# Designed miniproteins, single chains, part 32

Each design is a single chain, and the fold is of that chain. pLDDT is the mean over its residues in the fold that is shown.

## One batch from the design tools (miniprotein)

Design m1088
Fold by ESMFold2-Fast:
Structure m1088 (fold): chain A 68 residues (1-68)
Amino acid sequence: SLLEKAKELGKDPRLIDILEKIRNGEISIEDIEEAARESAEGVKLSKEEREELRKTLRENKAEIEAVK
């Protein structure tokens, strides 16, 4: 899942909290993208890890958009 992937890749509690709020429909897609960018920059994720995070977000984009 999106949340599970974030825990594995980022180990960033802020990103995890944000993904939980997305799952509950409490935040926007823009907030997701901002959090993913900041988390990746803060923890210096590798190119492969960033791609995995983007893939996870993309796979769940339709579900996230359906909340709107």
Scores: mean pLDDT 55

Design m1089
Fold by ESMFold2-Fast:
Structure m1089 (fold): chain A 96 residues (1-96)
Amino acid sequence: GREEMERRKEEAMRRAREGGKRAAESYLKGDASGYAGGAVEAVGGAVEAYLAARRWGGEEEGRRAMREALLAAAEGAREAGGEKVAEALEKGAENA
């Protein structure tokens, strides 16, 4: 039902936010492995949000959820002080 979709979307957004934060923290420390791991989690969260929302609301709702997840990842990156990583994620959201 709608509640299951909303729960999956919230979980996906949390994953994206944590991924963005990890990517930014790792980028600032020069940790390429941690940066890659964080980026995979951020993108994975965005894709999961897209799939969950698209199943219930169609393509436009899927794209909206994907943008929201990428913006959540950008917030996580900015919280870590990774402004360049946050800007890249925000630009990704604009093109989603």
Scores: mean pLDDT 87

Design m1090
Fold by ESMFold2-Fast:
Parts: C-alpha cells; structure tokens; sequence
Structure m1090 (fold): chain A 72 residues (1-72)
C-alpha cells in the first residue's frame, strides 16, 4: 500500500491493460455512438453522408436504451 505513487502506477498499468481491452470497446463504442445506426438512427439514416445530421439523433438513441450498435 502506498500513496499516489503506487496508485498512479496501478492506474497506468490498469490503463494500459484496460486500454488494450477498453480501447477497442471505447473505439467501437465511440464509433458506434458517432454513427449509431441503431433502431432510431438506422431508420433516419441509410448513408454515411448523413452522419452529420445523424449525430444529433445519436444523442437520443444513446439515452433510449442503446449502449451502441453492433453491426456496421
């Protein structure tokens, strides 16, 4: 047990391990949330060019019980 020194090291190690795992999850999550052609956004969109307008809809679908899309 130690102070911020060990906590920082553990945080860095966990950040690296978590980065390898959560980075892909975060990358897919962020990407899917950015695109998020779920039941709501997929209905409003259909083309990649609609991403700009669809991003605003992403906010709603995220909160409406959509953690992220799975099929891209």
Amino acid sequence: QRSAGQAALRGLLYSNMKDSISAQDSAQNARDQGLQFGPTTSKSSGNSVALGGEMSKDTKSRDYGSSQSRQS
Scores: mean pLDDT 45

Design m1091
Fold by ESMFold2-Fast:
Structure m1091 (fold): chain A 75 residues (1-75)
Amino acid sequence: MDEVVAAMLEKARELEREGRTDEARALRLGVEAAVAEAAGDRERAVELALEGMRALGVSEEELERAREEAEAYLA
């Protein structure tokens, strides 16, 4: 996991250098979500994942559907 996290963060830096700031932000949020889930913080993992999806321009309808699925996961 740690090596995968490091590789993903390095990819995010490359995206920033290319001016792809939204994709870099989404990738960093995805990494933080995975780390939070591994630590047992499911609420934080879900919130970070949804924020990453929003940064990538996922529609509010799709985000609402994802939130409903996440609420079932957290229950």
Scores: mean pLDDT 77

Design m1092
Fold by ESMFold2-Fast:
Structure m1092 (fold): chain A 77 residues (1-77)
Amino acid sequence: MKEKVEELVKRAEELLEEARKAIEQGDLPLAMKLLQELNKIVKELRDLGAIKEALELQQKRTEIGSELARKGLELSR
């Protein structure tokens, strides 16, 4: 149980870093795909009872989602 939570958190952090890089490079479709994968991990963490870790990752995901929205603002209005 603990090992699985730690693996999911590590993978989520890697996805967050990759999503930020994708946004910086202007690859918005890739960033969206990476954030969707992150949503799956957050759900798995909640299902495992790792509520604190899930909430922390959800907050970081929201911040990156705001960066993505800013980059695509003209198309997202």
Scores: mean pLDDT 80

Design m1093
Fold by ESMFold2-Fast:
Structure m1093 (fold): chain A 80 residues (1-80)
Amino acid sequence: SVLEELEKKLKEIEELATEAIEKYLEGKYDEALKLLERAIELAEEALEEAKRNKAPQHLIDRIKLIKESLEEAIEFVRKK
C-alpha cells in the first residue's frame, strides 16, 4: 500500500540521517553531506507520492518537517 511504501521511505531517510551523523562525528563531512542529500531526495519523493495519493495531512506535514530538518542539517555541515 501507499502508506507502507511511505513508511519504508521514512525508515530509509532515518537510516541515512543516522549514517550522516556518524560520518560527521568521524570528521567525514563530504560523506555526511552526500548521505543528507540522498535523504532529502527520498523525502522529496515521499512528499510527492503522499500528495499524489492524497495521504492524510498529518503525514504530509510530518514529511515536510523531516525535509526541513534535513535541510538545516546540510547547512550546519556545510559550515565545516
Scores: mean pLDDT 87

Design m1094
Fold by ESMFold2-Fast:
Structure m1094 (fold): chain A 86 residues (1-86)
Amino acid sequence: SKEEKLKKLQKEAEEAKLLLETAEKIMKESPYQPDKKVAEEVRAKVLAYAEEKRKEGIEIPRRLLFLEAYEESKKPYEELEKLLKE
């Protein structure tokens, strides 16, 4: 029904907003450094944040959790936009 379709789009929009906020937080709080220790700490924090969101019923795409996704400042947003268009 039209109602069901609108509900699905609303949910997808809310999930997209949270993913954007998550990507911004990852880039701000966990800028990639070429130091292995820092990279591992960044990954641990990102995974912990994803787990908290999972408890709320929100699953963050794995691509946003990979170190490569935040090594470049715009990479998480580019991947998110691409996923939303799929």
Scores: mean pLDDT 54

Design m1095
Fold by ESMFold2-Fast:
Order: sequence, then C-alpha cells, then structure tokens
Structure m1095 (fold): chain A 80 residues (1-80)
Amino acid sequence: MPSKEEVLERLVEEIKRMVKAYAQALAAGDTEKAKEAFNLAVELSKAQVRLLRASESEMDEVIKEALEIIKKAEEFLKEL
C-alpha cells in the first residue's frame, strides 16, 4: 500500500493536471470536458482534505477512496 505522503503528492499532481485540462477544454469550447475536469478537480481536493483529517483507524479506507478518484482522473486524461 502507498504511504499517506505518496498519495497526497499524487493528489496534488492530479489536481494540477485537471486544472490544466479544464483550461484547455474551455479554450477549445468543449464545455462538457471542462465540466468533467472541474468536477474531478473538486473530488480530488475533497479526497486530499479527507486524507489530511483521517485518523489512523480510517487511513487504509481513505487511501483506497483517494486511489479510486486518482484512477478516475487518469482515465479521464486518457480520453482527451
């Protein structure tokens, strides 16, 4: 299992990628892709806050949830 620090770093990287994808979609006039990128950035940001607040007993479940959101973001980027 990845560490909390590794997952936090990956969340920050994916948020940056989603913000870039959002800006590019807006410039292209692709409102649907812009909306999806924005929603994924929000989900990633919420996962980051949740992971920062997680107790030791919650940590494994919160990491798994964060990894699922990261996977969704990576799948979205492949469709661009």
Scores: mean pLDDT 86

Design m1096
Fold by ESMFold2-Fast:
Structure m1096 (fold): chain A 83 residues (1-83)
Amino acid sequence: MDKEIDEAMVTISYSVAVIGAKNEGLSDEQIELLGRSSYLKTKALLEGNKEAYELAKKSIEALEQGDYEKAKKLAEEAEKLLK
C-alpha cells in the first residue's frame, strides 16, 4: 500500500474514534485515550506488529469496561513497541 494511503487510514481511524467518543459524552481524557489506542491499533496492524496490535486492542477493551488505568498502561506498552 502507498505510504500516503497508510498515513490517511491511521489519521481517519483516530478521527473516527475521537468523534464517536465525543458523541457518547466521554471526558476529554477518555476521548484522547480512545483515539490514541485506536491510532496505535491501526498503526500496529499496518506495520505487522502483532504484539502491539494485541496490546492496543486490550487497551480499547479495558476502556470499554471502565478500567481507565489498565487502558492507559496497555496503550503505553503498545506505544513503546511501535517506537
Scores: mean pLDDT 72

Design m1097
Fold by ESMFold2-Fast:
Structure m1097 (fold): chain A 70 residues (1-70)
Amino acid sequence: SAAERFAAFEAAGKAHFESLSEERKKVIREVGEKLREMGDAIDEGLRLGREKGLSVSEALEIGARLFKES
């Protein structure tokens, strides 16, 4: 199933991450934090775009602006 494939991918990713140096772990954590912030901004842009009846493209532009301002 997709859930089983995702769980296997997560397990492999976790094992790989644990094998890295602390410097590499820090870089991966910082990238992950920025990706999370970007995801949050995109979600808010999509919410605002939906409320205004905008296209997905216009909503994503709002999300990009919110991420830039964060």
Scores: mean pLDDT 77

Design m1098
Fold by ESMFold2-Fast:
Structure m1098 (fold): chain A 83 residues (1-83)
Amino acid sequence: MSFNEEEVYEKALEVGKQGKELEAIIDDLDVSPEEREIIRKIAETGIKAGEAAKKKSDVKELEKLLKEVLEAQAEGYRLVAAR
């Protein structure tokens, strides 16, 4: 029991749903190839987090996947800032 456990599972499921929605539109987006690659990483990692949550994987593994999503988002922000 932890103040973060239920929240981590909920976040992973939410990110998985968002990743699937993003993947469905990614090829229709009018973005640079570099931006598209980052969006694809966010979508794929999000879907992976959602699938792990559905399988009741360890909270530690879910936290790792959520961190990877945040890192991909930060990479995207760096690309925008570098413009």
Scores: mean pLDDT 77

Design m1099
Fold by ESMFold2-Fast:
Structure m1099 (fold): chain A 79 residues (1-79)
Amino acid sequence: NPEVEELKKRIDELKDREDLVNLAQILGALIDPENASERAKELYENPPEKLKELVEKAKKLDKESLQELFNYVLSRLSK
């Protein structure tokens, strides 16, 4: 999926671990909003400026593509 690959490249530009953590929480809330933490919901409603475009594009993805993107962010955090 070209859009998922473009978003992965934008994620690769995120050098700050905190940005990856914030993005993981936002993507988790998009995938499972009912079980999202209060902080994840707050980040989803008001994402940091550098993540806003990424989050806006992610909202347009299907659930399978969102899960792939979420797993990608988690893989980067696991290193």
Scores: mean pLDDT 82

Design m1100
Fold by ESMFold2-Fast:
Structure m1100 (fold): chain A 82 residues (1-82)
Amino acid sequence: MENPILRAREALNAAFIAYKVGKDKETALEAMEDAARYLREAGHPEIAEEVLKVGKEAIDNNDYEKGFKKAQELIDRAEAAA
């Protein structure tokens, strides 16, 4: 649990659960901000900003599940770049 990429994945999963199960978009966005913070700790600040942008756009467009999938892909790219 000390791996920042793993922590980013855990935060993103928490965001999905908050949205999908709890219908809590506010908590989901906060969890996405946590994922971005962990990505910055991993040395991927640009990917962190993209994750936040994707989360905001998904909420604005009511496509939150699509945003979650895109955020997963971004985290996969960060891991592959390490």
Scores: mean pLDDT 77

Design m1101
Fold by ESMFold2-Fast:
Structure m1101 (fold): chain A 94 residues (1-94)
Amino acid sequence: MKEELIRQAHALVGQGQRALQQRDVDTALDHFLQAARLFAEAGEFDKARQVLDEFRALLEDPAFRAELGLSDEQVAAHLARVEAEEAALEALEA
């Protein structure tokens, strides 16, 4: 059901935020990508895009990267996963 997908997506956003507090970027990414997919499946494309945009902005922040000790290679790999999901979202919106 659409309402259940939206509730699950919000729960995953909360889990992703908790993972970031624990400096677990890989777990945070998995949760945010899954949340974006559930929002898109529910037809909430603006919310899906917002989740991806907010996480992308964190990965592009030099202060965030330095604080978590992320290498350029790790940032590039994480951004590639976000960009793949953004592309999938655009295809579904069209």
Scores: mean pLDDT 85

Design m1102
Fold by ESMFold2-Fast:
Structure m1102 (fold): chain A 112 residues (1-112)
Amino acid sequence: ALAAGEEHLARGREAFNAGDYAAALEHYQLAIAHYQEAIAATSGPARARAYANLGMAHLELGLLYFAMLDYEKAIEHFEKAIASFQQAIDLGYTGAQPNLRLAQANLGIVKA
């Protein structure tokens, strides 16, 4: 599930960078589904990593909605990114702290 999620996250990023927002949306949603499965199936450090990856998928999906001028969906996904990164940190993955701050900064920008 983690590897499949990482593949879809990468494909989502490629599509977003190419301006293919429909393909990016589909791949980010598939990445989220795979990371949610990984969270349910794992524990300890593997679960912490799955939460960090889930946070990244929500952060990138929030940026996609922001590029599409869908500010309500952007806010929703930045808030989900913050919650997921916080779970990763709470499980001992302090490496998620910079990503948590980035998600908080993007939430502040979209609410301005």
Scores: mean pLDDT 90

Design m1103
Fold by ESMFold2-Fast:
Structure m1103 (fold): chain A 88 residues (1-88)
Amino acid sequence: GAEEVMEAEKERALAEFRAALLERFGDAPVPVSEVLAVMRELGFTDRVIAEFERLARERGVTELTPEEAVELLGEALDRVYQEAMAKL
């Protein structure tokens, strides 16, 4: 159903995001501003980017490893997805 399609798209987006971060920065912590720039280049929506930035601020993080950034993006996508589903 729609939930399975959204989960598959989420997994693909997270894999692409991880690959981009690892290619540009390796395994080192990356400033949140640089992570946001990568998200914009990969075509993530302003809503997803805003939710990611909000979650980073809530956690008090200024730098993220690629794995931490992928986990945080996963949470941001889930929150945006839940908001979209609430309107169905």
Scores: mean pLDDT 82

Design m1104
Fold by ESMFold2-Fast:
Structure m1104 (fold): chain A 66 residues (1-66)
Amino acid sequence: SAQEDARRAAEAARRAAEEGDATAAMSNGWQLKEVGYTEEGDKAIAAGQAGDAAAASEYAERGARL
């Protein structure tokens, strides 16, 4: 389901942030967009491109709570 996919993307983004992997966190933002969480996905991608893995993870988590 879209909700399960969003939850998995948020969990993966959180792990990537803990490892300091902004590129992996950015990739999870694209998964959020694929399942319809477009605003949160866009913000996660932008944060990841800026090298801010923690911000990318936070946006992914917000998407999973919708």
Scores: mean pLDDT 71

Design m1105
Fold by ESMFold2-Fast:
Structure m1105 (fold): chain A 94 residues (1-94)
Amino acid sequence: IKAPPAGTVLSQAQLAELLVPESSSNPEASKVGAQIRAIGIELEAELTGADVEVSLVPATPEDSVNAPPGALIGEVKFIPQEEKKEPKIVMVEP
């Protein structure tokens, strides 16, 4: 599956579905999806009413050599009403 272009704005549900769909028969993939959803819930509590911007950087050839199948490297930017947060690096492993 190809990663979406950088600067794509996704909801936590859309991000989790993109990285690890609930319909996956792989139990390890389901565990990763649960972690992403948990992070989204926690961030939503902190950023009520704020937008979340996800910037996915394609894995470098060096990263892809050792990365397990389905691993994505990306930066998650949070756009609060007044202040901008530092980008959070998200790595998903199956």
Scores: mean pLDDT 46

Design m1106
Fold by ESMFold2-Fast:
Structure m1106 (fold): chain A 81 residues (1-81)
Amino acid sequence: SLEELLEELERLLKEYVEAVKNKAPKEEIDKILERAMELALEAARLAGDERSVDILRRSRNSPLDKQADTLGWVRERLKAA
């Protein structure tokens, strides 16, 4: 469900913050954000939010911290809908 996808996305974003704090390997941080991106895209598609899908796809070209910010913004947007 959309709610379950958004809860898992929140969990992954918290895991990202923890991994950055603990100076985890870049490969681990990349894996967390890639999984978060996949869930966010799935959630945006389920919600019919084409704008969020477009923003998420464009964010893949951004630095990792900006990708994480975009993922958080999309989560809040979809939760409010």
Scores: mean pLDDT 85

Design m1107
Fold by ESMFold2-Fast:
Structure m1107 (fold): chain A 63 residues (1-63)
Amino acid sequence: GLPVARLVGERPGLDSRAEPIAPGTDLGEVTRVTVSPDGKTVLLELADGRRVLIGTEDLELTR
Protein backbone atom coordinates (compact mmCIF):
# COMPACT_ATOMS: atom_id res chain seq x y z
CA GLY A 1 0.00 0.00 0.00
CA LEU A 2 0.92 3.67 0.12
CA PRO A 3 3.16 4.90 2.97
CA VAL A 4 1.34 6.53 5.90
CA ALA A 5 2.62 9.86 7.28
CA ARG A 6 2.52 11.18 10.83
CA LEU A 7 3.68 14.56 12.13
CA VAL A 8 6.15 13.87 14.97
CA GLY A 9 8.14 16.32 17.11
CA GLU A 10 6.86 19.52 18.68
CA ARG A 11 6.53 21.87 15.67
CA PRO A 12 3.18 22.31 13.84
CA GLY A 13 2.84 21.54 10.15
CA LEU A 14 1.02 23.73 7.63
CA ASP A 15 -1.66 22.68 5.15
CA SER A 16 -2.17 24.19 1.65
CA ARG A 17 -4.63 26.75 3.12
CA ALA A 18 -2.00 27.92 5.67
CA GLU A 19 -3.86 26.25 8.55
CA PRO A 20 -1.66 24.73 11.30
CA ILE A 21 -1.51 20.96 11.81
CA ALA A 22 -0.92 19.94 15.43
CA PRO A 23 2.11 17.84 16.43
CA GLY A 24 1.20 14.14 16.76
CA THR A 25 -1.38 14.29 13.93
CA ASP A 26 -1.77 11.21 11.73
CA LEU A 27 -1.82 12.54 8.15
CA GLY A 28 -2.81 9.36 6.27
CA GLU A 29 -1.59 7.85 3.01
CA VAL A 30 1.03 9.74 0.99
CA THR A 31 1.03 9.78 -2.82
CA ARG A 32 4.08 12.07 -3.24
CA VAL A 33 6.95 13.43 -1.14
CA THR A 34 8.96 16.46 -2.34
CA VAL A 35 11.99 17.60 -0.33
CA SER A 36 13.02 21.29 -0.39
CA PRO A 37 16.42 22.14 -1.97
CA ASP A 38 17.93 22.75 1.50
CA GLY A 39 16.54 19.41 2.82
CA LYS A 40 14.82 21.11 5.77
CA THR A 41 11.18 20.97 4.60
CA VAL A 42 9.03 18.37 2.83
CA LEU A 43 5.83 18.81 0.86
CA LEU A 44 3.51 15.82 1.26
CA GLU A 45 0.72 15.16 -1.22
CA LEU A 46 -1.87 12.99 0.52
CA ALA A 47 -4.28 10.43 -0.98
CA ASP A 48 -7.25 12.54 0.25
CA GLY A 49 -5.99 15.50 -1.85
CA ARG A 50 -4.44 17.57 0.98
CA ARG A 51 -0.98 19.12 0.65
CA VAL A 52 1.07 19.56 3.83
CA LEU A 53 4.38 21.34 4.55
CA ILE A 54 6.39 19.98 7.49
CA GLY A 55 9.98 19.95 8.70
CA THR A 56 11.96 16.98 7.38
CA GLU A 57 12.90 15.95 10.97
CA ASP A 58 9.20 16.06 11.98
CA LEU A 59 8.06 13.48 9.38
CA GLU A 60 7.43 9.80 10.20
CA LEU A 61 6.63 7.51 7.23
CA THR A 62 5.44 3.90 7.70
CA ARG A 63 4.51 1.31 5.04
Scores: mean pLDDT 78

Design m1108
Fold by ESMFold2-Fast:
Structure m1108 (fold): chain A 79 residues (1-79)
Amino acid sequence: SSKVVGEVLRELRDERGLSVREVAERAGLSPATLSNIERGRLPRTGLTLEQLQRIADALGVRAGDVLARISEAVAAAKA
């Protein structure tokens, strides 16, 4: 779910005390693009693995840990 992906990324950013602007600049994205991703406004194909890797790096986390947290949140939403 695009909404769950966005919520997980927003929570990780908030937990680290980083602004949308700071993470976007580090990830090579516009602040508007990151804001849309965090709100679950993704293209039909979803978030690219390359974009996810850049955001994970900008947050100081491993992409695998982000994917695990997304998987847990998706499972919880379906239960």
Scores: mean pLDDT 79

Design m1109
Fold by ESMFold2-Fast:
Structure m1109 (fold): chain A 68 residues (1-68)
Amino acid sequence: MTPEEAQAYYDRLLSRLPPEQAEVLRLHERYRLTFGQIARLLGISVNTVARRLAEGNRLLTDILNEEE
C-alpha cells in the first residue's frame, strides 16, 4: 500500500462518519491535537470531545468489521 493509497483510504473512511465525529477524529489522529486543544478550537467542552471520539471510534470499528 502506497502512502497516497493509505491517505485516500483514511479520508474515504472518515467521510462515512457523521461530520462531528469525523472532525474530532481527524484533529486527534492526523493533527495529534490534545482533547483540550480540540475543545478550544471547536468551542465545545473536553467531555464533548471525549464523547465524540468514543462515538467515532465505535462507528469506525463497525464500518471496518462490515468491510472484512
Scores: mean pLDDT 77

Design m1110
Fold by ESMFold2-Fast:
Structure m1110 (fold): chain A 62 residues (1-62)
Amino acid sequence: MREGVPGGNPQKGMSDEEMREIARKTIEAVRERNPELTDEQVEEIEKQVDDGIAGLNELEKK
């Protein structure tokens, strides 16, 4: 939904959904290259990515 946030730049930031899709593909590629990664380490990477996306969204909201 459009919230009319002034100063937002969705063309540069991408949508949350698009960023999550890219992040998911990146995580899959990392797993393929590093099969020694445990499920716990993968979950930590996913959380860091989610936090990063949330942080970018907060900056875009500004």
Scores: mean pLDDT 67

Design m1111
Fold by ESMFold2-Fast:
Structure m1111 (fold): chain A 74 residues (1-74)
Amino acid sequence: GPLEELEKLIKSRQLALEKKKELWEKGAEKIESVVEGDKYVLVAKFKDGKAVKTVVEGEEVKEEEVSSSYKPKE
C-alpha cells in the first residue's frame, strides 16, 4: 500500500545518504548526486582520477567504476 511504498523510499534515501558519507570518508573530492524516479545516483570523483558510480534502488546498491568525465546531470 502507499505507506509501504513511502517506507521503502525513506529507506532508499537513508541508504543513499550513508553511501554518500562513506564516499567522502574514502577521500572523494567531489560527489554529484541525482534522483531518477525511485533511484539515487551518486558519482564520486577521487584525487587519483578514479570515479565511482553508485546506484541505490530500494535496499540494492550497485557500484561501478566510470570515466572521471562522467556526469549524471547534463
Scores: mean pLDDT 75

Design m1112
Fold by ESMFold2-Fast:
Structure m1112 (fold): chain A 68 residues (1-68)
Amino acid sequence: LDKEKAFELLEKIRNAKNEEEKAKYIEELYSLVKDSIPEAEKLLLRIHSAPNEEEKEKWIEELKKLIE
């Protein structure tokens, strides 16, 4: 697993300016991690559906722990 690329994509998801950018980076990250982290799909769905920045950050941090 390319951990550096995964962390780069997580940062891009965190800083995405709109839903289109966020969805693009989520798809890229999922393709990168799906074979290494079985829980990635569920966590990325939670990041996508987060109602606010605090919830989004919680799920980003949870996914970071699995990538480490």
Scores: mean pLDDT 80

Design m1113
Fold by ESMFold2-Fast:
Structure m1113 (fold): chain A 94 residues (1-94)
Amino acid sequence: MEKYEEFKKKAIEYLREAVELMREHPSLRKAAEYFEKAIELVEKGGEPGDAYRAISEGVRYAREHAPPELVERIEKLVGEAVQYLDEAVKLKAK
């Protein structure tokens, strides 16, 4: 389904932007690894719950280890990624 692949690509793009932002900060290396796992899970087209869990763990780690301004930037990118992932999941369920 063409729209499913489009929304999936957009979700991956936003997750990759979050990973790039986190890779600039040594304290966030583990958070970046969680989001890299989420990207891999989305690309493989597995169970959406596994990707959402990886995203949640990454956000939790970022909240514990990053300054508030950086957390806000990460959460904005993740929010966009989750929105597109939600739309992709809806299309697959129909």
Scores: mean pLDDT 82

Design m1114
Fold by ESMFold2-Fast:
Structure m1114 (fold): chain A 112 residues (1-112)
Amino acid sequence: MKVDGAVGEDLYAKGKTTVTVELVARAGDKPVYVVVNLAGSSVLAGGAGEEATTITNPETVEKVEATPVERLPDGTLRFKATFVIKKEVKVTPIVTVLGDGEIVEVKTELKE
């Protein structure tokens, strides 16, 4: 199975900050799964019509939300995960694409 990964810049967020991680990737014809790791929490998303699976670290993250992976007709994949931070912690995202996909861009936004 092909694996593509990206690690964002070192970022820190205080409590009550919402951290949004947006992924743009390109996919071939085979299934693709997206994994986002942030502040000890994880999101796994992929498959047609499948809900994202979230694992929340309750000491650092209050809430994790993720959209389903959107696959466009041109082979572009879009994905968004949001993490509500509970206390000051490192929020560097680690993004992994599993299967026939390649990361094009990862954007991280911090909002108080």
Scores: mean pLDDT 79

Design m1115
Fold by ESMFold2-Fast:
Structure m1115 (fold): chain A 57 residues (1-57)
Amino acid sequence: GPLEEAERAAAGGVARARTPEALARAIDSAKQVHAHRDDPEAARAAAEEGRRAGEES
């Protein structure tokens, strides 16, 4: 479901992080996804924002 997709996206961000800064942001995004686990839309937004930030850095 949407929450599972958000959690997988956050985990993917962590796995793809190549610098300490990117890893810290990916971990923060994963924490935000978990914090919003009862709100799938907010969780998805958090995961997507983290992935985008990682890709742009």
Scores: mean pLDDT 74

Design m1116
Fold by ESMFold2-Fast:
Structure m1116 (fold): chain A 81 residues (1-81)
Amino acid sequence: MEIKIMILGKELTIELPESGLSKEELIQLLIDTFSKNFGIEKQYIIDYINDYLSDGKKILSPEESKEIILSLTKEINLKKL
């Protein structure tokens, strides 16, 4: 599944595997996307996902991962990071 996001005035495309992602794989994808491209603190991403997903490792559907990515993108835009 391909998703397009707008973050800090820039459009990015993120590819999500149809087989789903673990929590750890989602965290790594978001670090690779947001930290490398926008200088967002790795710890901020880790803390956000841990707060969103309070339980242990879970396989997330592409739709669940999309919801989390869109939520994080909205928070980053609101904080004017």
Scores: mean pLDDT 77

Design m1117
Fold by ESMFold2-Fast:
Structure m1117 (fold): chain A 104 residues (1-104)
Amino acid sequence: SIEEALALALSDDPAQARRGVEALLALIPEDPEGAIRAILELAKSDNPYVSRLGLEALERILQDESTPEEVKEMAARALREASLTLDTPEGVGRALYAIGVLLD
């Protein structure tokens, strides 16, 4: 379930956190809204390793040509929201990338 995958992804164990993120990505076809919402929660985590995994997962959804357009729009909005909380050039770059996807 999304709840079980999210709990794993929030683990202090990097290996478990990665497994949780991969499980959330695998659940996108079944519940795209729930999975993306959970990944957004990871991207907003105070744990920098977990937040990076969440941001990278959103970028992976956007780069996957097999992802439906509607799901890409959801991921782009989530990436923009998470990235705008970052006070870094990398955060600004991610926000601009997400905005570009939403405008296409």
Scores: mean pLDDT 77

Design m1118
Fold by ESMFold2-Fast:
Structure m1118 (fold): chain A 72 residues (1-72)
Amino acid sequence: MSEEGRRALEEAERHIREAERALREGDVTKAQEHLDRAGGYIARAMGLGAEEEALRLARRGSKVGQELRKRI
């Protein structure tokens, strides 16, 4: 995996963790902003050959998105 792909995965994971934290705190707007950023990094990582890890993070982000949908 490229160094750029690894950095994209690290950024995606960081934003997913922040989205999970914001969701627990009831900050729907902040959680959505972090999910949107995570999605961009996931797409970048997938394009750089980190497909398996990117899909794993996408599934984790999807769970946060499902909880957000219940609040909207």
Scores: mean pLDDT 83

Design m1119
Fold by ESMFold2-Fast:
Structure m1119 (fold): chain A 73 residues (1-73)
Amino acid sequence: DAVKEVEVASEMTARLSSIPGVGPEGLLAVTREASRPDATPESIRDAALAAGMSEESARRAAEEVERARERLR
């Protein structure tokens, strides 16, 4: 459902933007990794860390992506 996908993506983006230390580069890195079919919580965390996010912020970003994926199921 395209409407559901847009709603979930919008909410995920808002949640990610509220995490301390997430800048535009971190948001783009997490969103790009989350769009991959083989993305895991670990790969999302690694992408966030590579973009300069802290370990705690990267972990929270991975959790928010997983919640968004659960809502699409």
Scores: mean pLDDT 78

Design m1120
Fold by ESMFold2-Fast:
Structure m1120 (fold): chain A 84 residues (1-84)
Amino acid sequence: MKEEELKRYEEKLREEAEKEIKRLEEELVNKVIHYTSEPYQQPPQELIEAVPSPEAIEPYLEGIRKELEEKVKKEIKKKEEELK
C-alpha cells in the first residue's frame, strides 16, 4: 500500500515536471523568435546570455529539466520518509 502511494506521487511529480518543461519550451520559443524578429528591441540580458537563438533552446531546457529531476527526487525522498 505505501509503495503504491509513493509510486503514484512520483508519477504525478514527473508528469508535472514534464508539463512545466513543455510550457517553458513554448514560452522560450515564442520569446526568442519574437525578439529575433524585432531587431530594434533588445531581449532581456538573461535571455540573451542563456538562449541567444532558437537552436540554443534545447540545451538550455535540458539544464532546467535536470534541475527539475533533482527537485522531484528530493520530493519523493521526503514523501518516502513521511510514509514510513
Scores: mean pLDDT 68

Design m1121
Fold by ESMFold2-Fast:
Order: structure tokens, then sequence, then C-alpha cells
Structure m1121 (fold): chain A 62 residues (1-62)
């Protein structure tokens, strides 16, 4: 779970420029991983939906 959590937080930091130390982001990532039995891909999709619902979007491609 620790490595999967770090992977999700690193993804969110890279894609949305959010600090990996954000407690709400950490709590949501842990919740998503628990809901999906540690499946990083499924947890990432759930976290992406949550971030988009907050008005956050992916940066434009470079």
Amino acid sequence: MEEALEELLRWAERQYSLPASDPELQARAREALLAHGGDVEAARRELDRWLRSRGLTLPPPR
C-alpha cells in the first residue's frame, strides 16, 4: 500500500501540480486504494474523478 500510495501522490503532483504532502489528497488517495484493494489504476481513476469534480483539470499537452 505504501508504494501504491506514493505512486498515486506522485501522479497527482505531476498531472495537477498538487503537493504530495496535502492531507486531503493523501486521505483521498488512501481511501481510493482501500476501496479498490490496492489497485493503483482503479484508485487513480477514482482520484482523477474527484480532482475533476473540484474544478482541477489536466494541464495542456506540451
Scores: mean pLDDT 73

Design m1122
Fold by ESMFold2-Fast:
Structure m1122 (fold): chain A 83 residues (1-83)
Amino acid sequence: MPRVADKSLLDKAIESIRASEPDEEMRELLIEELEENVKISDEMVERLKNGDVSDEVRKELEEKIKERIEKFKKKVKEIEEKK
């Protein structure tokens, strides 16, 4: 995957997870969920690269990321309860 400014936030989130999350299972889940978020929003990212940076496009990206984070948060809790 190429590293660009629009992915800097995601990359920093992954680094933060690796630095703060000692559990391998939890860390792996967090990273996988973030990667799925990127994959699902891939078309939106491509439109941004083409200069289609309308307010609606930005809003859709934000909402998709937020929804996925909520689901991943639930999975994180399941792993914690498992311990």
Scores: mean pLDDT 68

